# Ledger of designs, part 11: designed miniproteins, single chains, continued (5)

Each design is a single chain, and the fold is of that chain. pLDDT is the mean over its residues in the fold that is shown.

## One batch from the design tools (miniprotein)

Design m16349
Fold by ESMFold2-Fast:
Structure m16349 (fold): chain A 89 residues (1-89)
Amino acid sequence: SPVEELLRRTVEGLVEAYRRYEAGEISPAEFLERFQALAGQGLAELRALGASEEELGYFRRMVGTALDMVLAGASVEEIRAELEAMLAE
């Protein structure tokens, strides 16, 4: 579905932004800006697609989990694994 494709695209975008940050390719400020842009764009696109409150809730949970893991110092691999597991539910 378009919603599932958007969720997967958002996961890949968040993981890639964090990978670049961990590799020293972007600053902490640039990482946060990219993360916020991806989350905001994804939420806006989901709303435009007429996503249900359940689907919006899944998106918010996914983004919140990713941010919490980044703040806890999780590896790129750990974040990818958790987000991929969430998408498989």
Scores: mean pLDDT 84

Design m16350
Fold by ESMFold2-Fast:
Structure m16350 (fold): chain A 67 residues (1-67)
Amino acid sequence: SSAIDEATTLMNAIGLGVRAVEEAEEELGKELPASEFMSIAIRLGLLKIDEGLSEEEIRELARELIE
């Protein structure tokens, strides 16, 4: 099913965004509210899908957005 394939792709991209935000919080010594954390993670996941950004580029953006 194309819908399941699209959902899986989106979930994997958001998962990458979540990891990137977690790493940036640890590196910067910051703790975000859950709503802000998820907002940034989803935004990063969508950018990965829309722009084809690498994991390294997503990690860099997470640091910039949280700093």
Scores: mean pLDDT 84

Design m16351
Fold by ESMFold2-Fast:
Structure m16351 (fold): chain A 77 residues (1-77)
Amino acid sequence: KPSFEEVKKKIEEAIERANDPSATVEELLAIGDELDKIVKEALKNATPEQRKELEKLYTEVSGILGRAIRRKLAAAA
């Protein structure tokens, strides 16, 4: 299962990708699905400090991905 550090790195990479104009909606949706899965798994065995940090990072990246996806869908329609 992914380590806390691996999940944190993937969240950071997802934020960078969401801010890239070349990223597709399909790619961002796939990133969101992967992050949801790995964050939920990491939270099951996280320390209280790790849980707090992951919840903060996940809230942030979810907002960024959601905004990027909505903007791209509106532009593509």
Scores: mean pLDDT 80

Design m16352
Fold by ESMFold2-Fast:
Parts: C-alpha cells; sequence; structure tokens
Structure m16352 (fold): chain A 86 residues (1-86)
C-alpha cells in the first residue's frame, strides 16, 4: 500500500516517487532486455527534472497536501516512464 504521506516531509514524498520510478524503469528494462546503464542514464536525468518540478509545484501551491504533491508527481512519472519504454 501507499505510505502514510501526511507523516512524511516533502523530500521524503519526492523520494518515494523517485524510488517507484527507478524500480519500474529497471523492471521494464529487464523485461525488454535493454542495457541497464543506458536506462539508468535516462532515469537519472528524468528524476532530476521531476524533483525540481515537484519542488516548484509545492512552492506555487502551498495549500496542497503531501498526497496532492505525491499524486501529481506520480502521474508525471507515469507519463515519463511511458515515453522511456515506447
Amino acid sequence: GSPDLETLSLEQVIGEVEEEFVERAVAEAIKRGWDLREVFKEVLEEIKRLREEAKEKAKKNPEWSNKEIYEWMKEEAERRLAELVA
């Protein structure tokens, strides 16, 4: 199940989405027989961008809960993963 997001810091919420993104990207790469080093290179660049976007989103929306930041970030991560595996 999802972690109790309301007990986490913003950095921890971001870390949860980053961890899920990495695990799913690695699983897809293994399934497809892709070079893990090349996949990790793309994943690290996307994580860096996603982290900065999540921080800006939180800054622009101070009324958002950790759950709202998590859901937004998870949706963006899903879109980026879909592009990576296309």
Scores: mean pLDDT 79

Design m16353
Fold by ESMFold2-Fast:
Structure m16353 (fold): chain A 67 residues (1-67)
Amino acid sequence: LDKIKEYAKKALEAIDKGDFESARKHVTNLLVAMGLDKEAAEEIANSMSPEEIRSIATSALQGVEES
């Protein structure tokens, strides 16, 4: 849960700074922390736009707050 929040925040920070490579790494780690296989998480993260990465990271933060 704390790991999900940490990776989501890092992904959002990377997007804000224009560091898309770091954003992909952080969203990959976020997806793995959410229970996805690393290979599947990497494929998903590599197919995502910056807007999609921002959206999933925001949703993950909201999900943690709901818990």
Scores: mean pLDDT 79

Design m16354
Fold by ESMFold2-Fast:
Structure m16354 (fold): chain A 65 residues (1-65)
Amino acid sequence: HMEEHRERIIEKMKEKGATDEQIEVFKKLWEEKRYDELRKMYTAFYNKNFEELDKIVKEVKEKEK
């Protein structure tokens, strides 16, 4: 159900050049139900805004220590 939907999004991200690091962050945001950040990340990905993707990844990792 939700798991299948998540995996399909991840496959699309990989196909369009997302890094493993970006995918890890995406999975983490999904698991933590941080949907606003997920939406920002997905939007940046779809617009091929890799600079914004990198910023989001950095912010999420910084919050983790």
Scores: mean pLDDT 74

Design m16355
Fold by ESMFold2-Fast:
Structure m16355 (fold): chain A 71 residues (1-71)
Amino acid sequence: MKEREHLLDVIRLMGEAIDIAVREGLDKAREFARQKVEELAKKYGLSPEEAERDLRIVIGFAETILETERL
């Protein structure tokens, strides 16, 4: 199932981006997310809009956590 594998890849990358953001900072996590989403776009044939959505999912949670002083 292509859709299931794509979703699992996004979830895995989201977790990795959070770990990188916490340990090495958001700039390194953003660079990681950009590179890995480019790989997903090639693997799954994503449109620019789909790739942007995946990028937002992968990095957006880490950004939200680290931009909040209580999280």
Scores: mean pLDDT 80

Design m16356
Fold by ESMFold2-Fast:
Structure m16356 (fold): chain A 91 residues (1-91)
Amino acid sequence: MEEVIDKLIEKAKEASKLTDPKEIRQKAMEIVNELFENLSLDEARRAVDRILEELYKLYKETTDPEKKKNIELVAFTIHFEFVVREAEAKA
C-alpha cells in the first residue's frame, strides 16, 4: 500500500513537469485510475490526501509561474476526478 502511494506521488510530480495541459490531465487521470484499481475506496481517499499534500509542498517551493500552473492542473484534475468517482461509488 505505502509503496503504491509513494509511486503515485512520484507520478504526480512527474506529470507536473509536462508542458502540454492535455498530457498533464491525461497523466493525472491515469493516477486516479491506478488508485481505484489498486486500493479500496478508503485507502484511495487517504492516498489522494497525501498526493495533494505533496503537490502543495511542491507548489510552495516553486517560483516559476508556469510550473505552478502545471502543479495546480495536476492537483485539480486528481481532486476533481476522485470526487466524481467517489460519489459514483457511494451511489
Scores: mean pLDDT 84

Design m16357
Fold by ESMFold2-Fast:
Order: C-alpha cells, then sequence, then structure tokens
Structure m16357 (fold): chain A 90 residues (1-90)
C-alpha cells in the first residue's frame, strides 16, 4: 500500500545518496551498481504501486501525477548512470 511505496522510494533515495558518495570516492562501479538498483526499485513502484504513490501524494496535499513523477525519476537515474559511466571511461 501507501507505506510500501514510501519505504521502497526511501530505499531508492538512500541508494542514490550512497552512489553519490561512491562516485565522489572514485568507486564508479559501486556507484553504477547502486544507481541501477535504485532504478529497479523505481520501476517496480511504477509497475505495482503507482496507485499507492498517487494516494500518498494526495495525502501529502501534492497535486502531481504519480506516473509522471516516477517517469521523471527513471529519466534522472538513466542520466546519472550515463554520467558516472562517462566519468569511469575518462
Amino acid sequence: GVEEAREKLEEADRLVQEAGEAARAGKYDEAIAKLKEAKKIVEEVKRNLVEALQEFLKEEGIDADAEEVLDKAIETLDALIAKVEAAKAA
């Protein structure tokens, strides 16, 4: 339900923050792995919990489309993965 969607997105956010720390330390493979894991979680929420996220946004008073929010998150993660892969190749 709503709590499951929140917990999964909090886990994805934690992975993104850990990936940032890994990238700053020059651990690019670890950063890429964590970003890919975060993306899988966001994609799972989009497949199975989009209605739960929509209800969460409504409860928080946020007038946003859950599917659009998740699509933007996936696009952002893809861009971050590409940047870290480019940094590793440099």
Scores: mean pLDDT 86

Design m16358
Fold by ESMFold2-Fast:
Structure m16358 (fold): chain A 55 residues (1-55)
Amino acid sequence: SSKAQRQQMLAQFAEQVKELQKQIEEETDPQRIQEIKEQGNQQALELNQQLEALS
């Protein structure tokens, strides 16, 4: 039963990653790029925690 929920969470995360990558491509300030990367890393950690709870 957790398989469909896991796939949905991964799909949602993939869309979030696309948005962050677009922001990085449009940004020229290295400090701002680093902040966006840190945001993405935090979202990845949260996703991993949620997936762990489903297994």
Scores: mean pLDDT 81

Design m16359
Fold by ESMFold2-Fast:
Structure m16359 (fold): chain A 96 residues (1-96)
Amino acid sequence: SAALKALEEGLAKNTDEETAKARLIIAKAIVEASKKSDPVLSPEEEKKLAKEIIEKIVEEAKKEGVPKEVLLEELLKRIPEEDKELKEYVEELVKK
């Protein structure tokens, strides 16, 4: 995937160590989810899958000691501005 390659190349650029860790955790969670997902999902199934991916990202980031502020910024960058429900879900989950 061109997107995954760009993500890996982005991780190698001059980012602080915590931002690099957050990006790697996010990339790994997306790759793992893509192996298990049907290529044709309903909008409701896509939203459920997105929430499951976010839960895995937050759990892994906590284990790796990623600061909540860094994780929140990197996750919010990847969520469409129109998806207020998913943004609120991320904010609540990270703040716990």
Scores: mean pLDDT 72

Design m16360
Fold by ESMFold2-Fast:
Structure m16360 (fold): chain A 80 residues (1-80)
Amino acid sequence: MDEEIREAARRKAEELLRIAEAANAEGAAAARLLAEAVLRTTELLLEGREEEARAVDEAALAAVSKEAFQQVVDAARALA
């Protein structure tokens, strides 16, 4: 169901945006980028554009440095 899939993606994006508020500037930028990727990938999948969805996900992960990703992880742990 498209609605259920969009709702799941929205909840994941909301979690990432909460992490962004708890993170430093680098982690916040990374978390926001990942949130945008989740939403974009979900819409592409619902449009049947699976290869483009995969490319967006891979590009987002490649754009996040190891240091920025560690800040996202640390902020997520602080919120858990």
Scores: mean pLDDT 81

Design m16361
Fold by ESMFold2-Fast:
Structure m16361 (fold): chain A 82 residues (1-82)
Amino acid sequence: MSEDEKMSELLKKMEEEIKKNMDELVKEAYPLLEKETGKKASEISDSTAAGLAMASRLTGLSFKEIMSMSPVELLKLMVEKS
């Protein structure tokens, strides 16, 4: 219960931060996504790209490492680092 509450709070804070810094996060994310995964900007939504950039900033992990994790594992790590 406590961990689920922390995850929900973190997701809300990330959504607010992504909305404020969407253009910056997207510009940071797409070159790294293309380099590490081969995915083109048109194949990934701006929200997903921005979310990956935020996750990378919070955890210090590469996009490739983040994409190899399950959503639950990633959220737990992000809560632990925040």
Scores: mean pLDDT 75

Design m16362
Fold by ESMFold2-Fast:
Structure m16362 (fold): chain A 80 residues (1-80)
Amino acid sequence: SKKEKIVEYLREALKYAEKAGVPEAVKLIKQAGEEFGKGNYEKAKKLLEEAIEIIKKESDGEDGKAAIEYLEKALKLLEE
C-alpha cells in the first residue's frame, strides 16, 4: 500500500541519515514517522522537508544523498 511504501522510504532514509552522521536529521525523521503514524500528514511533511534541508547543509557524501532521495520519495507519496 501507499502507507507501507512511505514507512519503507522513511526507514531507508533514517538508515542513511544515521550513516551520514547528521543527528538532527535523524531526530526529525523519527518525529516525522511518529506524526505520520498519528495521521498528522502536514506535520510529517514539514519535518521531512526540514530534514532534507539539514542533510543538504551538513552532509556532502553519498549516504546523505541517499537519505535525501528516500525522503523525497516519501514526500512525493504524502503529497498525493
Scores: mean pLDDT 88

Design m16363
Fold by ESMFold2-Fast:
Structure m16363 (fold): chain A 90 residues (1-90)
Amino acid sequence: AEDIAQRLLNLADALFEEEDDPEKQKVGEKLRELAKAILAGDLEKAREIFAEIKPALEAYAKKLEEEGGEYIAEILRKLVAEVEAYLEEN
């Protein structure tokens, strides 16, 4: 849980560095909320936030892959899959 939450926080920080993209900043804020919910054990809230942002995260991974960021896209897709599995099992 803590490792997944830390990886979500790291992704949020990366999205906040795209300061000219308000949509990515909004997703970054939701990623921080998701990480906080997971750390607090609020799995109901975590599932709600994850369901809301999952399509945006998948779209971002696809965009990264198209721009030659295959390695980063793979890391992001793996994180999304691990979060989904964690929330389904807990």
Scores: mean pLDDT 76

Design m16364
Fold by ESMFold2-Fast:
Structure m16364 (fold): chain A 75 residues (1-75)
Amino acid sequence: MKEALELMTEGSVHAIAGAVYERINDKEGAIEHYEKAVRLFEEAVRAAEAAGDDKMKEEAENNREGALKKIEEIK
């Protein structure tokens, strides 16, 4: 499994892609990328928890929450 930091980075890339799709009014593309970001941040939470990295776990949980909020705002 990937390290928590790598999963966080990949999740952030998908969150940025989601924001770009929002900007061009592609609602379906935006939701798809934010959903991918949520999954990656969920994996980052598990990886951080397995590593005992409470700080990284908190950051991953916060990023997951942010992506979920974006999905709800778009739907």
Scores: mean pLDDT 85

Design m16365
Fold by ESMFold2-Fast:
Structure m16365 (fold): chain A 84 residues (1-84)
Amino acid sequence: KRRELAEQAIEHLRKMATAARNGDGVAAAKHAEEGLRYAQEAGLPDSAIEHLRRAVEAARNGDYDAMVEHASEAIREVARWLAE
């Protein structure tokens, strides 16, 4: 259950990165928002949630480099959390 929600968050972050590479900022922001929602439902650590919130803000502002950086930090936190 928690793992499935965390995996959905990661899938949406992957789709966000793909949309950003294709120049689709609207789709990138939408997938970032869905990733944050699944991460919150999974009960991920506050540090991961904070990075995802920054990724959503960056995506909405068209700052795809900052979006990818914050998403990468969130993924590292999620991987650490799942390993426990």
Scores: mean pLDDT 79

Design m16366
Fold by ESMFold2-Fast:
Structure m16366 (fold): chain A 58 residues (1-58)
Amino acid sequence: SSAEAAYQRGYKGGKEAAKLLGPERGLALAEMEASKGGDPNAAQGTLEGGREGAEELR
């Protein structure tokens, strides 16, 4: 998928994780989700989105 799509998926995932566990633990889970993707470009997009999503719930 495109980097933009990966970013948006990560953003949503980071927000959801932060809702459940708080921003710091949500960020850690977003990083785990990024590594689970297995594609380097998708992983980077997912990671950056996840960071932003988790931070939004601060």
Scores: mean pLDDT 70

Design m16367
Fold by ESMFold2-Fast:
Structure m16367 (fold): chain A 77 residues (1-77)
Amino acid sequence: MAAEAQAKLDSIPETRMEMLEAGMTLPEDELSHARVARMVGVSKGTFYHHFPSLEAFKEAIRETRKLRKEYVDAWKA
């Protein structure tokens, strides 16, 4: 289980992971393409290339949190 979660996390491109991590530091009501792109230092176009909508970005954050929790829980078990 930990290996599967880590493999999925490792398969995420570095730039995409940076955007997900920046988004996870913000409250959901402050999440926007412009804000996250500015925090990571990428263009809005680069952000849209990885996440076509804000809804897709929020879902990706939730899935990444789930994968990280699965990895940590399996590692600590």
Scores: mean pLDDT 73

Design m16368
Fold by ESMFold2-Fast:
Parts: sequence; C-alpha cells; structure tokens
Structure m16368 (fold): chain A 89 residues (1-89)
Amino acid sequence: SRQLFLQGIDSLLQGNYDLAIQNFRRASQLDPSLRYASYSGISMASALDGNYQLAAQSLRLSRDARPTASPEGLRLNDLVVQAGLQRLS
C-alpha cells in the first residue's frame, strides 16, 4: 500500500495523472490509514488534469479521512503537497 502510494507520487511528478489517480486509489483501498494522503493525491492529480469535479470530490474524502490518519499518513500528505507545488512551478 505504501509502495502504491509512492508510485502515485512518482506518476504525479511525471505528469501521468491517470496513473497517479489509479495508484492513490489502490493505496487507499488496501490501507485505510493512507486514505487522507491518497485522496489528497487524487485531488491534486485531478486538479492538475483539469478534472475539477473529481478534485472537489476527492478533497472532501481527504478531509473526512484526516481524523483517522496515522503519523505516517500525515507525512505522506506532505509529499503530495510538495509534488503538486513542483508541478505548478
């Protein structure tokens, strides 16, 4: 599950948004503690891809999952933010 999440980050950094979404979605399904970071990743990839409906939906799911995030899940969410900022710069 962590491996799928990291593959999602790599895909996001490469601009392969469909693969990023697929990897983050699988990570969230296998490990509930990664839902916060994974839905944030889907939201970021979707927004960068111009799919604002999926981005908004995934952002809501991320927000709802935040209270159940592990310390690792919180750190992994920092990777999503960093990857998104790198794609915007």
Scores: mean pLDDT 86

Design m16369
Fold by ESMFold2-Fast:
Structure m16369 (fold): chain A 68 residues (1-68)
Amino acid sequence: GAPEILEVLDEVEVTPTLTLQLVKVRVDGEEKYALVLRDRRSGVQQVLAFFDTLEEAKAAFERGKASA
């Protein structure tokens, strides 16, 4: 099924209309971490990647911030 966002752990504005979010999600009953790109105008969220651990997700989020 579609991922359910349980908690936004961190976020950064990468452009004036796009926010990169580090989130905790539930997908088909399993809790995971994800990087999500959110359009501030429409509220549409695009999942970029899923991670099983918070440490991997944080590392990917920091790389995403550096690339903005």
Scores: mean pLDDT 81

Design m16370
Fold by ESMFold2-Fast:
Structure m16370 (fold): chain A 82 residues (1-82)
Amino acid sequence: DLTRRINDLLNDFYRKNRPLADKYDGIPGSDTFEFMYDVQLTQARILGMDQKVIDDLQDKLDTYRNSSNTIGRQQSLDQLLR
């Protein structure tokens, strides 16, 4: 239930911010979308969300950060939206 709620919040965040993610894909260094996502994940930790869910989401963020091209980043976002 709580896991479903955080997923809904993150899915809504990505859905609303997908154009920004698409625009900033492939930019070297700091990505505004990555920063915004990290802030959301930090808030989830502070709210005491299930640690396994937080760890999974963090791993997905790390995968997105380490993607070397637009396709890899888009695939990571698609996984987060599922």
Scores: mean pLDDT 58

Design m16371
Fold by ESMFold2-Fast:
Structure m16371 (fold): chain A 88 residues (1-88)
Amino acid sequence: MAEQEKLKKEVQSLVEKALEAIKTDLANGVRLYLQALKYVESLAPEEREDLKNKIESEFNKAIEDYLSEQAETEERMKREEELRKKLE
């Protein structure tokens, strides 16, 4: 029982760190996420399913938000460069 609570706290801490890290260092964010999933595998089957689904949902949303922002930034920069070249 006590070990399950410790694992849940470790998982939650790693997920929070992974979500913060994704915004600045995607590779570090992914590494922390994988560590959280390893801890989830050590949980009881009933709790593992619920926690895994929650973690995957939160992490996938953070990745999609990151990729969306990066794509929009790249498109915006390309459009601004093209406009500058046409105005020159």
Scores: mean pLDDT 75

Design m16372
Fold by ESMFold2-Fast:
Structure m16372 (fold): chain A 72 residues (1-72)
Amino acid sequence: SMTQEQLERIKKLSPIYIEELKKMIAKELGIPVEEITKEMIIEWVRKKGEEAGVPQSTIDAGIETIKLMLEI
């Protein structure tokens, strides 16, 4: 499970990571960063995890972290 220290770090850095992630997704999809939705971020993370052969449990944990960063 995520530690309190990890959670605090995510809260402080999440806006930076989410903006960089949005820019990366926008570049890959060829659309403006302003058009990147929360759903698109989650779907992109899942797709990249599956393409990389990452175990489903690890993909799910990653998506939970992204949802936390997005404050869903």
Scores: mean pLDDT 78

Design m16373
Fold by ESMFold2-Fast:
Structure m16373 (fold): chain A 80 residues (1-80)
Amino acid sequence: GDAEVLALSSEEQFERAVELGREGRLEEATHLGALMAQKWGLSPEAAEAAGRALAEAGRRGLSYDEAGQAMVRAYLDAVA
């Protein structure tokens, strides 16, 4: 459940979100990514954008480094 997932480290939450995206579980990947980004102090809007970017990166089979870059680009664009 969400409580179990929120007990993970930020690195583990990031990796889990990307893996969920790779499995095609895009809604769950987006939700987890957004929760992680909110814990970093991002607004709900920027966090949702970050979560969607992680889900999509996972779906596309990107590396964790590429997924991280996509996430950063997405939340910066959301607040521009």
Scores: mean pLDDT 81

Design m16374
Fold by ESMFold2-Fast:
Structure m16374 (fold): chain A 84 residues (1-84)
Amino acid sequence: MEKKREEFLKNATPEQRALLLETDAALYYMQAAVLRIELKRKVERGEITPEEAARINKEIDSLVKKGDELEAEARRYRAQAAAA
């Protein structure tokens, strides 16, 4: 699926590329939010170790960072579209 997405992005307009990147960023932020809710629930129930909680927190941070990077890239394409 990554190759198909990359080929689509290659043939898309800057505005379409920005929209796709913004959509992908939103999905990463949503995944991070779901993991935060599940982590909180597991911690409250004593169903997770502190070490496992730390790993999930790192995964959440990674998802947010990836979302932020995609948002930054989308802003560049938005600027390019406005200049065209």
Scores: mean pLDDT 82

Design m16375
Fold by ESMFold2-Fast:
Structure m16375 (fold): chain A 94 residues (1-94)
Amino acid sequence: SAEREAQLLRLETIRWALESIRGRLPEALYEEMLALIEEIIRAIKENAPEEEIRRLYQRLIGLLEQARALHADNPSLAAFLDDVIAALRAWIAG
């Protein structure tokens, strides 16, 4: 569906954006976020229940909030992470 394709494109965009800041994040946290994005993509492709997809998005938000807290002294990176978190929260609410 168009909605499913749009969600997948957004997740791919987030992956691409995270790749651009890979060297600024702890390796373990970066790998955990990528693995979770892959799990969300798989869940969407397998038509998992909306509640399961929402739960996975909430877990991703939690990891992004951890990354944001680790870089509170870097305004540019903090602003980027805040934008991604806000986008994911909007997708969950919509």
Scores: mean pLDDT 82

Design m16376
Fold by ESMFold2-Fast:
Structure m16376 (fold): chain A 80 residues (1-80)
Amino acid sequence: SRADRIMEQIEEEIKRLKDLIENKAPVREVTLEIADLGALELYALIHRDGFTPEQRERFDKLLEEANKLVKEAEKYIKEQ
């Protein structure tokens, strides 16, 4: 489904952001990845009303994970 594809893309961007932090990527690359993840989350939020209850629960969990990761990434940027 469209919602499942959006959530899979969010999961891929979460993995990418984790990988960038772990590999000590340049601040620019981490910053751009935060922006990409944010844009995808906004796109999912716009479509959230069309999600099933299970898809909404999955999205809400991904949003919580992404928010924690973005805070970690922001800390990483400040420590560079």
Scores: mean pLDDT 86

Design m16377
Fold by ESMFold2-Fast:
Structure m16377 (fold): chain A 117 residues (1-117)
Amino acid sequence: SPEVEAIRAELEATLRELMERHGLPKEVIDEIISLANKILDAVEKRDLEGVRKIMDELAELFRKHGIPREVAEEITNLILYAARRVAEAVHPDDQAFLDELSAILTEARERVVAAVE
């Protein structure tokens, strides 16, 4: 979908600029962008367990590289916003999926932020 491709491109550009501004190494930036794209892939496929698993991998990556809480929160919020936009673009009439995804993304955000100390 051209709309999904635009959302992915915007997310990658925004995440890269944010992480470069905060001095994150290129290899860490590339890993985070890779996980962000995997989250969007799972959303397109209605793979809610995949979303949970990849969000947990993102939290572990943040912890492993000592990403500051405020930066981890901003990265996570950008990814979750893009995930909601992809879900609305690909599954606009699936209200049950959209509601369940919203709950999962909210819970996952809280877990990711709590994991970064």
Scores: mean pLDDT 89

Design m16378
Fold by ESMFold2-Fast:
Structure m16378 (fold): chain A 81 residues (1-81)
Amino acid sequence: KALEQEQQRTNEKYAKIVAEGEKAIAEGVELLRTEGVDAARAYAEEKAKKLLAEVSEKEAGAAGRVAEAIFGELERAAAEL
């Protein structure tokens, strides 16, 4: 039961990391269109930094991949602008 609770908390943290990443991409793309590349980059950096700071070492790899996805998606949106 203790192991099941640990696994559930880990799964919930991963789901939150992914959800925060998806929200950051949507908000970053909107900032890119309304305020430009510098504002979107600053927003993405702040979100990536917060994401990495709020996770344990176990989740750092997943948080790092989500941070990379945020920057990659903003770069794609900027190229289409």
Scores: mean pLDDT 73

Design m16379
Fold by ESMFold2-Fast:
Structure m16379 (fold): chain A 77 residues (1-77)
Amino acid sequence: SPVDALVAEFRALAAETKARLAAATTPEEVLAVMLEFYRRRAELVARLDALDAPESVLDEVAALVAEVQALADAVMA
């Protein structure tokens, strides 16, 4: 379904972002990675909203976002 495809895209985005964060060596690199993540997240969230995605899908997306944010915080510590 279109919703399943968007969830797969979020999982891919989260995995890609985590890999980029793991490779980041400066605060500027972390900021650039997170700004691109938030831009792409906004695009995907808008598409999920247009499809009236169920709460369970939104919860999964929120969990993936939280994992990325936690890793960014850990890399910056």
Scores: mean pLDDT 87

Design m16380
Fold by ESMFold2-Fast:
Structure m16380 (fold): chain A 67 residues (1-67)
Amino acid sequence: MVERVEIVVEAVAPTREEALRLAQETADRVEDAVRAAGGEVLSRETTVEPDGDLYRATVRLTVALPA
């Protein structure tokens, strides 16, 4: 059987572009780790929003891991 897991990656930076770049780079590493473990990435959603004087980028990964 396959277990479904949600992994959330967040990055905060002074600019929208920097926050997105950091979150995407971290999410890419998470995807590599999931695949190395024999898992599959089912979905990837990216959002970015103002967080006070900063920007918060969030990448939500839904992954399937071997049971």
Scores: mean pLDDT 84

Design m16381
Fold by ESMFold2-Fast:
Structure m16381 (fold): chain A 95 residues (1-95)
Amino acid sequence: MEEEIRKLAEEMLRELLGRSREELEEAIARLDAAIAAAKAKPLTEIEEMQIRILELVKKAIEAVLEGRLEEALRYLEEAVRLARELEPLAEAARA
């Protein structure tokens, strides 16, 4: 349900708002390193979706640092939605 996606995104936003500026900047640096490392090899569709989720989380943190909370929430909602779509694909790959 859309309500569950919004609730998870709001919980993530609350966690980000509880962090210091230095912690948020460090999180961006870690996400940049993870994205760069993931892109160093040919990607499957599942891996491309995982990278897209990381890029959305990074954009959300950048929006929080700029005080653009509505934009941050939208990026987090999209990231949660993609993560939920990825779960059944990952399960199918294990069969």
Scores: mean pLDDT 81

Design m16382
Fold by ESMFold2-Fast:
Structure m16382 (fold): chain A 74 residues (1-74)
Amino acid sequence: RDFPVLTPEDARRLIERLEEERKKVEADTSLSPEERQRRLRNLEVAIAGLEALAEGKSPDEIVEAMGKTRKRLG
């Protein structure tokens, strides 16, 4: 619930976990197309922010990357 300071290493580890979760969502045939798209969108936005953090981007650049990804996905 607290937002700890994430290192680039923490961000890369979280990206790996979120990419694994994305694969599970893509493989889950019990999800409706709408629910699958919603979960994939949320995961891709989170991954975009973490990728920016892993690259040493500033907080403003991280927020911009997440916003750009959200707009692209709708």
Scores: mean pLDDT 78

Design m16383
Fold by ESMFold2-Fast:
Structure m16383 (fold): chain A 62 residues (1-62)
Amino acid sequence: MEEVKEEALELVRAHAEKVPMSRDELLQYAKGVLAALATQAGIELSDEEIEELAREIVEEVE
């Protein structure tokens, strides 16, 4: 969980620095990154967990 969140945060932050994004776009990007990383790591995340983590990531990036 924490490892996936930290990796997603780094990827979202790096992308946001290069591409201007709205909060909604940033949230959708964070959800996609979290879902992909969780699948790669063999971690099952619910839609609610992905939304919660994505919101935390957006708060840290903004």
Scores: mean pLDDT 79

Design m16384
Fold by ESMFold2-Fast:
Parts: C-alpha cells; structure tokens; sequence
Structure m16384 (fold): chain A 69 residues (1-69)
C-alpha cells in the first residue's frame, strides 16, 4: 500500500496562525498536495489542517500517516 506522510507546519502572522499540511509520498518524499488553514487558535488550525490532509490522502487511495515531511 502507498503511504502518504502528513507533515504540518504552523506559523504565526500578526496574531493569526497559518497551518500548512503537506501530503508527501513516503517513498519518494515528493509533495503531492498541500492544505492551508488559518485561524486565531494554533491548536485548532493544526488539527483542521491534519484532518483535511488525511481526507485528501484517503481520496487519493493512500494510507495517511502523521509524521515529519
């Protein structure tokens, strides 16, 4: 089975947190897609970005794994 690594980075910009979740092929480390979520709560945007990335990976027929990009 193909595995997709879900890596999340969160940046603060003027009191807003921007979470970027990358969907990465575990074998090649190529970025296949990205999800960006913005909001005032760091934890909430991280969780939302992960959830959306997991949904996208599953829609592509891959098994999502939370981990380092």
Amino acid sequence: MRKALIGVSVEERDGVFVATASIVDADTKQILDTVVVEGPDEKAVREQAIARAVEKARASGMTPVLGTP
Scores: mean pLDDT 79

